# Designed miniproteins, single chains, continued (5), part 92

Each design is a single chain, and the fold is of that chain. pLDDT is the mean over its residues in the fold that is shown.

## One batch from the design tools (miniprotein)

Design m19186
Fold by ESMFold2-Fast:
Structure m19186 (fold): chain A 79 residues (1-79)
Amino acid sequence: MDEFYEELGKAAEAMRRGDGQEAQRHLLRAADILEQMGASQDAVDYLRQAARAAGRGDFQGALDYLGKAQQALTEQVNA
């Protein structure tokens, strides 16, 4: 759990300074952590889409997908 939020924080910092490649690496690590923990496949898929968007410099798209991933995780916990 802590490692997942650490990777998300690092991705956000990278996006703030315009480093799409670094943001992509951290978002992919976050997705891998969720997958290993047995989290919702929707959340994992949204994080991978966020990573691809960040890698292209599409930070608005990356943030949108990250929001969808967080929503999917919230729905999983509340189910």
Scores: mean pLDDT 82

Design m19187
Fold by ESMFold2-Fast:
Order: structure tokens, then sequence, then C-alpha cells
Structure m19187 (fold): chain A 73 residues (1-73)
């Protein structure tokens, strides 16, 4: 779990750096790197499949609902 924690911390650090960037191009690049590290952290939790699946399912449901709300309005 230490490796997952490290990847999450790195992802948060990259996201914060992106938000503080004055360049849209650099902000996009840093945000993409943050997303990549977050995906890797989720993959490493595959051994705790039950909890990872619950988190992923909840996240996907919220994303789908948000997308539908944006599309309908």
Amino acid sequence: DEEVKKLREEAVKLALEGLRSKSEEKAQELLEKAKEKMRKALELKKEVAEKVEEEAQEGLKLMSESAEKIAKK
C-alpha cells in the first residue's frame, strides 16, 4: 500500500503544480501526468479488488450523472 500512497501523493503534487501554472499548456501536461499516476495507483490496489471496485463504481456513477446533467442542461 506504500507504493499506492506514494503515487497518490505524487498525483496531488502534480495537480497542485498544474493549478499554479500560468501556462495552459503546462497545466494540461501536469494534469495528464497526475491522472496517469492516479490510474496506476488504482491498478496497484487490484489485490484489494473489493474496495477498489466499490470506489471505481461510485466514481463512474458520479461521472455519468454529471455528464448527463451537463448534456441535458
Scores: mean pLDDT 68

Design m19188
Fold by ESMFold2-Fast:
Structure m19188 (fold): chain A 87 residues (1-87)
Amino acid sequence: MEARERLEEALEVLSEKDPELAEQLRKELDDILRGIEILAEGDEERRERLLEELVEALRAGDIERVRRLRLELTTAVGIEELKEAMA
């Protein structure tokens, strides 16, 4: 199953517990996927681990874990964009 499809299905589950957070994550989905790729640094096992951790947190409705993972992933994107701007 594609990473985007897995996350979209997990977001549907989260929508039942926290629809506002689920909507925010849907809007940020491209950044979340990019964040996973950045943090994985080409390591397939790390990529799968990050994706699975996020999917599990979303499906469990663990709002605190979801917010922490979102912050980590979006921060990675922001740092990469800042690095590119300074180059």
Scores: mean pLDDT 82

Design m19189
Fold by ESMFold2-Fast:
Structure m19189 (fold): chain A 92 residues (1-92)
Amino acid sequence: TPLERLIRLFRVLDLDNDGKVTFEEAKRWFVETGELPEDASEEEVREHLRAWLKELGVPDETIAEVEAQIEAGNGVLDIKAFEARLRERLGD
């Protein structure tokens, strides 16, 4: 399903496999893939994450929900909590 694909993408960013994605983990992934410089700001990481999700075909409404969940989590996205909310909103 589209939801399962999106969750798999977040698991790629979860470098320590704790079920949570942080801006630091996203930054590290993009730096290691050569997409961002080591000194990229939090705002540059946020903008790149948005562009990356959009390029992967994630709808703008879903990207906005990702951003809202990260802000509510003080810069941390809990993958399980996010999956539960998306399942409620998008169905199975």
Scores: mean pLDDT 70

Design m19190
Fold by ESMFold2-Fast:
Structure m19190 (fold): chain A 72 residues (1-72)
Amino acid sequence: MMEEIEKKLEELEEEISGTPAGAVTVRMARKELEKHKDDLEKQKEILEELEKKAERIRRGVEELERWLEERR
């Protein structure tokens, strides 16, 4: 349902949009969802890809934080 998709998108945006990469990733996902608004299966695929990208962004932030701690 549209409401579940939008809620999930907002949750992911809140989580990762603090980074430039995350902000771009969310905007691209929104654009793709708009193109496929009549295709529920495609919308689910787009959200799954966004979740995977969000996970990679989180890992990158954790790696960067560890790297910065090594400099202290």
Scores: mean pLDDT 75

Design m19191
Fold by ESMFold2-Fast:
Structure m19191 (fold): chain A 97 residues (1-97)
Amino acid sequence: SKEEKLLEEMEELLEKIKEELKKIKEALNNGDLEEAEKSVEKIEELVKKIREIIEELKKLGAPEEVIEKAEKILLEAEIILGLARIYLGVLKLIEVG
């Protein structure tokens, strides 16, 4: 169904977010502020795309169970974004010390 394809797209976006978090962890270990900033920006873009898919699912009148699955994917993506921003903050503190 169209709803199933949209959920699959959201899962693919979440996997990309997880890959970007790994890059941020490597950047933290290497002191690479520029790479960490680029990865945070990429996660922000991917989270925005997830939100847009949820709005499309709502417009399609997707069942409550589908919306609940989509909201859980968004919650995980937002938690990862929060963690990514914390790592970037730590790296910025190291750079000014």
Scores: mean pLDDT 89

Design m19192
Fold by ESMFold2-Fast:
Structure m19192 (fold): chain A 70 residues (1-70)
Amino acid sequence: EREKQIEELAKETIEKIRELIKQGKYEEAKKLAQALAQSIRRMQEAGLLSKSVGDKLIAEAEELVKEAEK
């Protein structure tokens, strides 16, 4: 239940990053995506997210970093 709430908040942040990319705000999008990946990794370490869920969210954030690196 708590994991589902964290996953939902992370997905909301991912959508915000996509909006920034669509607006051409690549630097803001990159910084937010990097911060999200770091936050998710810390939550995995704290036992708040399973490895599989956290790894999936980190992979999505890293894809967004790559998109924003243009």
Scores: mean pLDDT 81

Design m19193
Fold by ESMFold2-Fast:
Structure m19193 (fold): chain A 141 residues (1-141)
Amino acid sequence: MARPTGFEPDRTVESRVVYEDGTRVEGRGEFLTENGRTFGVGTYVEDGKVTYSTSFSEVVGDRITGSGFSVTDGKETITTSTGTFDAATGRLTSESVSETDGKRTTTRSEGRVEGDRLTSRSTTTYEDGTVVRSETEAVFR
């Protein structure tokens, strides 16, 4: 995948998401962090479909704000998020809203960062009232 011009990542991440129905998503990302701001590019694979993503997040004190853009099968998704991070405990919470083709989903997540690892649990609610739960593990290199 081609990088944006001038993007020089300071770390990589490998992630795995497992949904309650047993569906697995594996991802790789590259991230650049400067002054509490993180820019990311990533790819995720689910059942042979590839998602390409870009993300931005900012940490000010204990507050996190973020935005993301992804493309899967030519469909675009825009995400906005807010959360909290406690550096003393590594505890992370977030709420995000994603929109694809005018349809909205809301995700709530709780996680923890320990060393080079992130673990989190997420609950995603769709506009039709469907609720999906997932668990994420990510490792930073």
Scores: mean pLDDT 79

Design m19194
Fold by ESMFold2-Fast:
Structure m19194 (fold): chain A 87 residues (1-87)
Amino acid sequence: SMEEVLEEVEKKIDELAALKNLSTDEKFQLAVEIAKHFAELARKEKLSYEEQAELAERAAKLADSKGLEITKAVFELLAKEYREHAA
């Protein structure tokens, strides 16, 4: 379900937020890995592009609330891509 995908992504974002002393490159790599995991879960759950865009937007807002600027940017780009496919 959409809720199950969101819970898993929120868990990964929380795990990333708990990490200390990461380089910019490490932050980028981990953000991309979370985004790939999200895309795999969304595909497995057969979510629509509209649902995928909404979840990516929610993930970006969560990342923003936790000060994860790179993760926010990655999910904002992902949301834009899904919105373009939904149109």
Scores: mean pLDDT 85

Design m19195
Fold by ESMFold2-Fast:
Structure m19195 (fold): chain A 93 residues (1-93)
Amino acid sequence: KEEEYARIIGRYEFAKILIENKDKATVEAVREILEKHRQATEEAMKLARDNPELAEKIAKEAVEYLKKHQDEINEAVDALRPAFTALRTELLA
């Protein structure tokens, strides 16, 4: 269950980062987004391990947020897709 809470919280934090940055479709902005996502994922894992009761509460709130903002999340993903593709091409060069 702790791993599930960490995944949900991580997805929620990533969704917020994507929505906040949807108008910044540049390779530099995407690098910053990925670093923030990595940090948020690590913090979510620590929270779930150290305080599973709080992690459960936050995960429940995160699920409701993700459901409520599904359209905004999809819009942000679509807007940032070209920048993620460009970053992938740069990293593989």
Scores: mean pLDDT 83

Design m19196
Fold by ESMFold2-Fast:
Structure m19196 (fold): chain A 123 residues (1-123)
Amino acid sequence: EPSLVQRLLDAMKRLNQAVKEKAPIDEILALLKEIESIVQEMLARETDPLLQEFLQKVLEYIQGVIEAIENKDYDKALELVKQLAEFVEEFRKKHPEYLPIHLIFLNLVHTVKKAVEYVKEKL
């Protein structure tokens, strides 16, 4: 079976493709919820306390973005993505030893940002 990291990268790639193909908003939301579920599984299996705190905060931001989109509050969704980007970048600066995780989650931030921008422009 693919690792949780491979599943996350695949889900992100599918979300990027859905945005490019101008998929319905319900499909974008379903893909964001799939990403949420994968991050939740990563958190549940993580044993490093620092990565648990990191993943918990990332999960909270993703959940907030999904809720904001469902409430049609796209400005709040964009602000939450900006805060997530700042959080991930600060974690990278403070903990450079986690370099592989930084690259994955920086790409996650960019993927979620593109999805939120697409949803705001389409609706």
Scores: mean pLDDT 88

Design m19197
Fold by ESMFold2-Fast:
Structure m19197 (fold): chain A 67 residues (1-67)
Amino acid sequence: SMAEEEEKIVEIARREIEELLASDEPKELKLKGLERLEKFLPQLEKHYPKAAEEIRKLIEEAKKKLE
């Protein structure tokens, strides 16, 4: 199981991604938001590898919903 800190990080990221997808912003800006989050995953992975992996999956799923 993930550590409590990693679980909290994943929950925060999930909420932010869900809010982004539910917003009235153009698809291009939503995609840029997801790409920005993805660029920070390597830094997150150094300290929270399980959280980074789950967030990567959330970003991939969100990108599919925007296709």
Scores: mean pLDDT 84

Design m19198
Fold by ESMFold2-Fast:
Structure m19198 (fold): chain A 83 residues (1-83)
Amino acid sequence: AEEELAERLERLLEEGADLETLEAALRSVGGRARGAILHLRMERSDEEEQRRTAEEIVKLLKERGKEVDEKLVEELLEELLKK
């Protein structure tokens, strides 16, 4: 699928989803497919690039006026990257 992680998270929050709803939506809608895509992209990046991606997503969401827990976003990314 032609989707970017930042865009997907941003859109889910823009729809008015809270953190718990965002997690549920990623699991139910994105599921393993999103995890596989993220895994492929992040596997070609080092650990620093993975953390940088999580930080940028959090920054984008905060800059758009969304309240996001940095830990929650980072955990979501890490869980999506796990097999």
Scores: mean pLDDT 48

Design m19199
Fold by ESMFold2-Fast:
Structure m19199 (fold): chain A 74 residues (1-74)
Amino acid sequence: SVMEKIEEIAKEMEKKLKEKQEELDKNNASDEEKQQVMKEIYRELLERLKPLIPQMPPEQQESIRAFEKRLEEL
């Protein structure tokens, strides 16, 4: 199902973000460096979700569009 694919992608991206944030924390990375890594992972998440958007309920599509707008504002 589409929701199962979304869940898989979300879990992969969450794990990747956590591992990257832990590595940055160990290296005393700046807030700017942490923000840059977060933005890169969120952009990858959006790209992976994009092919699934037409199959999503309208409410979920709106949530993703709102997330994309917020990411552009970061």
Scores: mean pLDDT 81

Design m19200
Fold by ESMFold2-Fast:
Structure m19200 (fold): chain A 67 residues (1-67)
Amino acid sequence: SSESYFRVTEDITLEGDKTLTLKKGDVVKVTSDPSSRTSTVENLNTGEKVTVSEAAGARLVTHSEAV
């Protein structure tokens, strides 16, 4: 697995095992799991986590900048 950190550039809602709403300026940790083709997204400001599909992870990256 690999870890990456991103700053959210606009409010975004992620849907996976649960719904997680991220606000502009939130810093998130993304951990990729290639065996399941999912990513775990952790909001470092709140401690909330969600497991999302590759497509949802790609959507997050489009609305974020690398930290």
Scores: mean pLDDT 83

Design m19201
Fold by ESMFold2-Fast:
Structure m19201 (fold): chain A 62 residues (1-62)
Amino acid sequence: AEEAAQKVIDGAAALAKASGDAEAGANAGRMGAQHLVESGLLDEERAEEVARQAAEAAKKAA
C-alpha cells in the first residue's frame, strides 16, 4: 500500500515534468489515489493525503 501510494506520487511528478503541466500530473495522482481506494489498498482519508502530495510533487516538477 505505501509503495503503491509512493508510485502514484512519483508518477504524478514524472508526468508533470514530461508534459510541463502540473495540473495534468495532479489529476493523474488524484485518479491513481482513487484507484487504490477502489482496490482496497487505501482508505479515503489516506487517498486524499496521497492526492495532495501528488499535486505538490507535480507542481514542483513542472
Scores: mean pLDDT 81

Design m19202
Fold by ESMFold2-Fast:
Structure m19202 (fold): chain A 82 residues (1-82)
Amino acid sequence: IEKLAELLIELGELLARLADALAAKTSGRLRLEAGAAAGLALIHAGVAKIAKDPKVRLELALTALAAGALGLALALLGLAAD
């Protein structure tokens, strides 16, 4: 389960970085929302790395993944709208 949390943290961070990079090429509300979701993913990933409880770490890692995925989806929608 620890290895799963670590992988989810890394995946969440990767999705957040990709979302930020793509959001920078869009404009308006979707750019801001994609950036905000990417920021939330990075914050949750960071907190997951320092969490002492394995269950809390996994929950934070899953939240980071979800936020990163949302950020990427919003960035792609912004690109499609432009």
Scores: mean pLDDT 83

Design m19203
Fold by ESMFold2-Fast:
Order: sequence, then C-alpha cells, then structure tokens
Structure m19203 (fold): chain A 99 residues (1-99)
Amino acid sequence: SEVDQLLAQLEQIKRQLQELLKQMKEAYENNDWAKLEQILAQVQQLVGQAQQVAAQFVALAQQGRVTPEQVARFNQIAQEIDEILREIGEIYNEALAKK
C-alpha cells in the first residue's frame, strides 16, 4: 500500500541517519572537519526527505486512509529519528567547541 511504502521510506531514512551518526562519531574522533561538513549536508538532505514523507503520511491520516497500527509505527520511527538527530546535534556542537 502507499502507506506501507511511506513507512518503509521513513525506515530507510532512519537507517541512513544511523549510518551517518556512526561516520560522524569517527570523523569527530579524527578531528576530520571536512568529513563532518559532508555528513551534515547529507543529514540535512535526509531531514528534508523525512519531512516530505511525514507530510504525505499526515495527509493520508487526515483522509482516514491510515490504520491505528500504522500511526503507532509512524510515531515510533519519528521518535527514533528525533533521537538520532539529537545525538548528531550534540556531536556537532562538541566539534564546534574543539575548533
């Protein structure tokens, strides 16, 4: 279904953000500022994609085309993405404090 495809897209974005978080931790440990900037650009692009997917999901929910189970899954993935983005922000702020 369209809803299941949107949830799958959001899960893929979450996985990509998790991979970028790992790379960001490594770049931070190595003081690799060029890599940190590249990762941030990729994070910003994925955040934009996640916002578009979320908007489509909300539109379908407002039309009554989404089950309570799908809403619960969406909220869980969104919370997990927010947690990843919080950690990314913390690492970036710590990197800025270094130089």
Scores: mean pLDDT 90

Design m19204
Fold by ESMFold2-Fast:
Structure m19204 (fold): chain A 89 residues (1-89)
Amino acid sequence: MEKKLTIDIEAEIEMTDEVIKKASEKLEEVQKELEEKTGEKVEIQFGVVDGKLYIRVVLKDKEEIKNLALELLRKALEELGAKIVDVKI
């Protein structure tokens, strides 16, 4: 079995269709960039519940991949104007 790491992020965003669409596009860009730079498959799932953005990232349990994922996710969330509330690894 492949050893996988799950990263769960909770963030506050503006609850507009425009911001939610931008979040979708940015997370797709993050997934693509991670896969291109690492050569590994990455799953990103997200949803909006009660005014919060929930992101789940499933990736290979390697420090370099985890660190790159966290860097790209932080940058994407900053560009969305999102406030990170919690990160669980």
Scores: mean pLDDT 81

Design m19205
Fold by ESMFold2-Fast:
Structure m19205 (fold): chain A 110 residues (1-110)
Amino acid sequence: SEIEELLEKIRNLLKQMKENVNDKEKVKKLLKEFVETLKKLASLMAEEAEKKNDKEALLKLQELYGRIVELINELVQAIDNNDLEKVKKLLEELEGLVEELEKLAKEILE
């Protein structure tokens, strides 16, 4: 499934950001790729939920996507401010939201 491949890419990008947290330019580049991958993933998940007429999954996806976007905006600010402790904390929070996204994708695909 393309959704499963994009989820694996999201997970790997998050792992790379956590491993390279001391490299500001690398984290910024990885975060940009994460955002581009997330947009594609959310679009495909929405299309799959619409095909199944799953309005609850669409609403959950919209709410979760909004939370992830808000967290990413905070993460960008923390990176720009060189606040390494906050960047690490926000990446851990992002991992929790990625776990919620993986669970929702499984519900949509089943």
Scores: mean pLDDT 90

Design m19206
Fold by ESMFold2-Fast:
Structure m19206 (fold): chain A 65 residues (1-65)
Amino acid sequence: MKEVEDLKYYASFLFLSEGVAAKVKVEGDEIVIYLEEESPAARRAIKEVEERAKKAGIKVKVYLK
């Protein structure tokens, strides 16, 4: 699904631009974020991804390593 792939690329770019160490994967119709370390920047970036996902009807799962 193109919307899920677009959100994956958006999330990956956002994490890179904010200096957040995270891996973003697509699993079926869901976005899965594997966060290496929690930080205020990581929390803000995750919230932005979750807000966009909600508007698109995409599920987001976040795992802290």
Scores: mean pLDDT 80

Design m19207
Fold by ESMFold2-Fast:
Structure m19207 (fold): chain A 73 residues (1-73)
Amino acid sequence: MEEVLEILERGAAQLDEKGKATLEELRRKLEEGMPLEELLEEIRRQFARSTDVRLRVALQEAARVIEEILEKE
């Protein structure tokens, strides 16, 4: 959980206002108790809709960490 929050916060620091808003919304959903499986689907939807290369990279990194957490425990 904390690793995902750190990735979203770090990614947001490197993005424009729209990218920051997207990652901040995902961070808020996670903090509000959204299941990691649902968050992963939300990240995949945001990735498919985005043309921002930096945002897409941050979303891919977050998705990878979530997938690793779900596969191990």
Scores: mean pLDDT 78

Design m19208
Fold by ESMFold2-Fast:
Structure m19208 (fold): chain A 88 residues (1-88)
Amino acid sequence: SSEEDKKLVKEIEKLAKEAHSEDPLEAEIALALIRMIVSIAVRYKEKSDPEELKKAAEILERAAEESKDPEVAEALKEAAERLREAAE
């Protein structure tokens, strides 16, 4: 559904920003939530709009490029890759 897909994109955008927090706990919680949301989206990919999944992946890819922490960058990149594969 387009409404659920739009909520996914908005939530990923918010959490991607929080993943850049200077507070390691806040960043870790944001990454854990991103991984959970991505896992759910991948599980239900057949009912998802591929274009919205690609948009969510682009947001995470951009966040990975902007990350100063290599571990955060890699986690965001892995989440983005899973969404891109789900959109195929």
Scores: mean pLDDT 84

Design m19209
Fold by ESMFold2-Fast:
Parts: sequence; structure tokens; C-alpha cells
Structure m19209 (fold): chain A 82 residues (1-82)
Amino acid sequence: MEITFTGKDGSTVTVKLDTSDSPEELLEKIKKALRKVLPSFSDEDRKKVAEVAQEHNLNKDASPEQLIAGAKAIAKVMNELA
């Protein structure tokens, strides 16, 4: 599945996430994409994104399904903040 993160500067980063990938691989792909787009957001908006990531357990202990769901939730919040 492909998830697109959109920065406030109009930059986009699309990542391909698959439930057959390890949780560690999924998390690394998500973190890499977020590092590219998060700098375009304000400190307040970045805090909101971090709260959503924490709520969805966006960490190495999460299942592949949880990581994909968390990535979708973050992408949605980023679009709402744009």
C-alpha cells in the first residue's frame, strides 16, 4: 500500500508499506518519510503529529497493521493541518 505525506511547503513523500515487511522496516520507512516533511510544519503542528504517532504506537513494538494504520492517521492529520 502507498501512503503520501504532504508538507506545508507542498512537498510530497510517498512510501510503499506492505504487511509482509518487518515492523522494523516499516517503522524505518515511515520515520524517513516524516523526517523529510516535518520540518515544513510549525512546532505546534509537529507536536500534534507526534501525539497522533504516540496514540497509534508508531514504534518497533507495533504490529505491521498498527504501523500502517498509524502512518495513514499521520498523513490525514498532516493534510488537515496544511
Scores: mean pLDDT 79

Design m19210
Fold by ESMFold2-Fast:
Structure m19210 (fold): chain A 61 residues (1-61)
Amino acid sequence: TAREAGIQLAATNLGVDAAALARALDAVERGEWSYAEAARRLGISVGQVRAARRLVELVAA
């Protein structure tokens, strides 16, 4: 639930679909996608993907 809240917040801030962001962050955490691949698939920058992951980690802590 805390992770889901963090994903919703990050997705809203970035203007991306929350479910798409959740899949992308899961794939990055599993080592299946690079940050560059996640960024390309979400239509955002690599820095924005990294910031989203940090925000989700902070909210889930």
Scores: mean pLDDT 84

Design m19211
Fold by ESMFold2-Fast:
Structure m19211 (fold): chain A 82 residues (1-82)
Amino acid sequence: MEEQVKRMEEFFKWVEEGLKSVKTQEELEAFLKQVSAKADEFAKEAAEAARKKEGISDEELEAMKAHIKALVEAYVEKLLAS
């Protein structure tokens, strides 16, 4: 769990810096694609870590993945609105 929090913090810093460096619409779209892919990876890793600790069901894993993705999307939208 501690590792997932640290990875999320590093991910958010990477997103913020990446958005500052994009200069064109094409670069922005390509970068947002990478953000989405990495968010999926984080959701999977966090869900698997929770599964090992708690023995949670597939339904609970799916809900956890959706929640993590929603948090990442909200953060990206906030940065883009700034």
Scores: mean pLDDT 71

Design m19212
Fold by ESMFold2-Fast:
Structure m19212 (fold): chain A 89 residues (1-89)
Amino acid sequence: MKEELLKKLEELKKEFEEKVKKYKLSKDTQKSIEEELKKSEEYIKKGDYKKAEEYLQRAALILNLPLSSPYWEEVIDKALEREKERLEK
């Protein structure tokens, strides 16, 4: 599974670079993702694939928080529209 985990790590690194380019990620968010990716790579090298996958999942979760921002704005807008409709009738 080393090869599969390395592929996932490379894919997440590319996605991280694309998100930094498209969305203004805070320095704290960037650091958090970098730390998780670094830990994942260390565990892959140590042969602890379960820990490596756990850190990859954490990195993906943090990375997806900025990605959800555009959807979150739409969700808020839809919630406000439904609230207005409920108050009207």
Scores: mean pLDDT 69

Design m19213
Fold by ESMFold2-Fast:
Structure m19213 (fold): chain A 98 residues (1-98)
Amino acid sequence: MKKVKSIELHDDYWKLTFEDGTEVKLYKPGSIPLGKIAKSEKTDDYGIRLDENYVLVIKKEGDKYHYKVIDRNTLEVVYEGEADSVEEAVKKAKEAIK
């Protein structure tokens, strides 16, 4: 399993860097909400808390949405993949953690 390499808290955004070099930036994130999608104000990055243990982060690249499911207790990337929409990424992530 891959881990989150670093979490950087800046004045107006959070930056997550993964061991594979993927970066997710959530501008003005506040908190990542349970069961609802939060979109970054300045990037095509998204966050959603799937349950008390798992967080989903999504990065749009071209026409595809790359997603990573993170176990918040271990900071391990437990699932990753690609979807055609943010909603499909959320559905796939929810099915993967059951």
Scores: mean pLDDT 76

Design m19214
Fold by ESMFold2-Fast:
Structure m19214 (fold): chain A 64 residues (1-64)
Amino acid sequence: MKSAEEIRNEIAAEGKKKGLSPKQIAKVETEFTKYLEENPNASVEEMEKKAKEILEKALKEEKE
């Protein structure tokens, strides 16, 4: 399956690359999963946009 799981793996990899702890990466994955449950008709583009938004928010919250 090509959408949610691959996007989830991508945000986890980006989070690790950008310095998120494993615990913060798990939080990002959880938030993304909640987004999918709330938005079952989301397009791949919408999922990718939201994944990046969640990742950026986590990065800023951890550093601020």
Scores: mean pLDDT 76

Design m19215
Fold by ESMFold2-Fast:
Structure m19215 (fold): chain A 110 residues (1-110)
Amino acid sequence: MKKEAEELKREIERAIDEFLRRLRSASPEELPSIIDELLETVKRFEERADELAKRGDLESAAEIYELLAEGLYQAAAILEEKDPSLSSRAEELKRRGEELKKKAEELRKK
């Protein structure tokens, strides 16, 4: 359990860092497709964290949800700085991050 969760966290950190790098370097026309790919990737990592929670690793699952939420908040900040016309997409990323943060808080109450 511990080794599997640690490897998943490293995989998530690498993926988030790459998305943040891509968002910073992208042209405005490329941003929507990168956002869509980021949201799909976050969903897949959330599903893997859900499986950890089902197996009783609530702490690792909560940490992963928090890590994903932080990545989404950072991505939203980059979007707001690069293209104010994408404010609705930045709000979508922030809302998704808040949902994941709430999910982590619910697990920590157990």
Scores: mean pLDDT 86

Design m19216
Fold by ESMFold2-Fast:
Structure m19216 (fold): chain A 85 residues (1-85)
Amino acid sequence: MEIREYVELLEKAEKEGKWTPEVEEAKRILLAYHALVVAKRKGEVSEAMKPYLEEAEKLENIEERAEELERYLEEQMRREREAVE
């Protein structure tokens, strides 16, 4: 499952008010990738984020997926600007 699919699953759950174990797992995976992005940018992560960073290190293609998350966040900011038009 791609990062975009995890985010869409979370957005759908928020919109529908349905929080299943699958949604919770998607949230955990996204937090792991987010922790990796924060570590890459700042060189450090908060103690609360360290467990997620450790999970991210166990994932395949972690750097590519972390970059995908960063691109996705940039795209969301761009879409917010476009939505004003």
Scores: mean pLDDT 67

Design m19217
Fold by ESMFold2-Fast:
Structure m19217 (fold): chain A 69 residues (1-69)
Amino acid sequence: DAAYVAGEAAKRHSAEQTVNIMRLAARESGLTAEQVREMAKIAASANPENREQILAGGDEIAREVEAAE
């Protein structure tokens, strides 16, 4: 479960590493932009100190997914 993995990563890793894990999960699991944004919300809730960075990273990844179609 990509969202679960991202949430667990957010508890133990930096914001940058969490975003990298989310980007990998999106590509490996073929997530839609909507699923990427939901994953980012879960990760942000697990790491509220880095919430803004995680949400921004998730939105960036979602836009990349949308652009690639």
Scores: mean pLDDT 81

Design m19218
Fold by ESMFold2-Fast:
Structure m19218 (fold): chain A 101 residues (1-101)
Amino acid sequence: LTPEAVERLRAAIERARQEMKKAKSLDEFRKVGMRLIGEVADILREAGASDDEIAEFVHRLAQALAETLRAYEKGEISLEEAVDRFVEAARQILDELARRS
């Protein structure tokens, strides 16, 4: 990944974090997470990432989102904890991808 692409991905994650904190329902949280996944796929594609790299990142983010939503829906974590867990997972996935580049 280019430094510019990494910066765009970090900015996208931060925007999603701010929007998720304002979510009033599980559906709003899911919609923000899904938009982030789509934006990430577009940024990676524009940066020249392979279809396999895009698929890996998208799949890992979707898995993190699904796991976080399940925990929140079951009342195991608060909305604030759900936001923090998903954002932390997204940043970790990005850092791993950036290290490969």
Scores: mean pLDDT 84

Design m19219
Fold by ESMFold2-Fast:
Structure m19219 (fold): chain A 85 residues (1-85)
Amino acid sequence: SEALKEEAERLLEKIRQMVEDPSTSEDRLSAALGAAIGVLSSLEDPEFAEKVEEEIRKATEKLSEDRQKSINVGLESARKRREER
């Protein structure tokens, strides 16, 4: 669990840097968001998972509408996986 939290924090830091960098392509940002969603599905701490989801949603606002829809589907899927026992 702690190793997964550290991995999620590393991905969020990378995403924040990508959002601040105007040279970052939508493809690169989408790939990083997808990786963060993958880790999100495995997080055991609900409070930390909500923080990760919020950061992903904020970064997703920088993408086109079609890519935003794709990322939101991924977020909903990850949420359902976390609710499964």
Scores: mean pLDDT 80

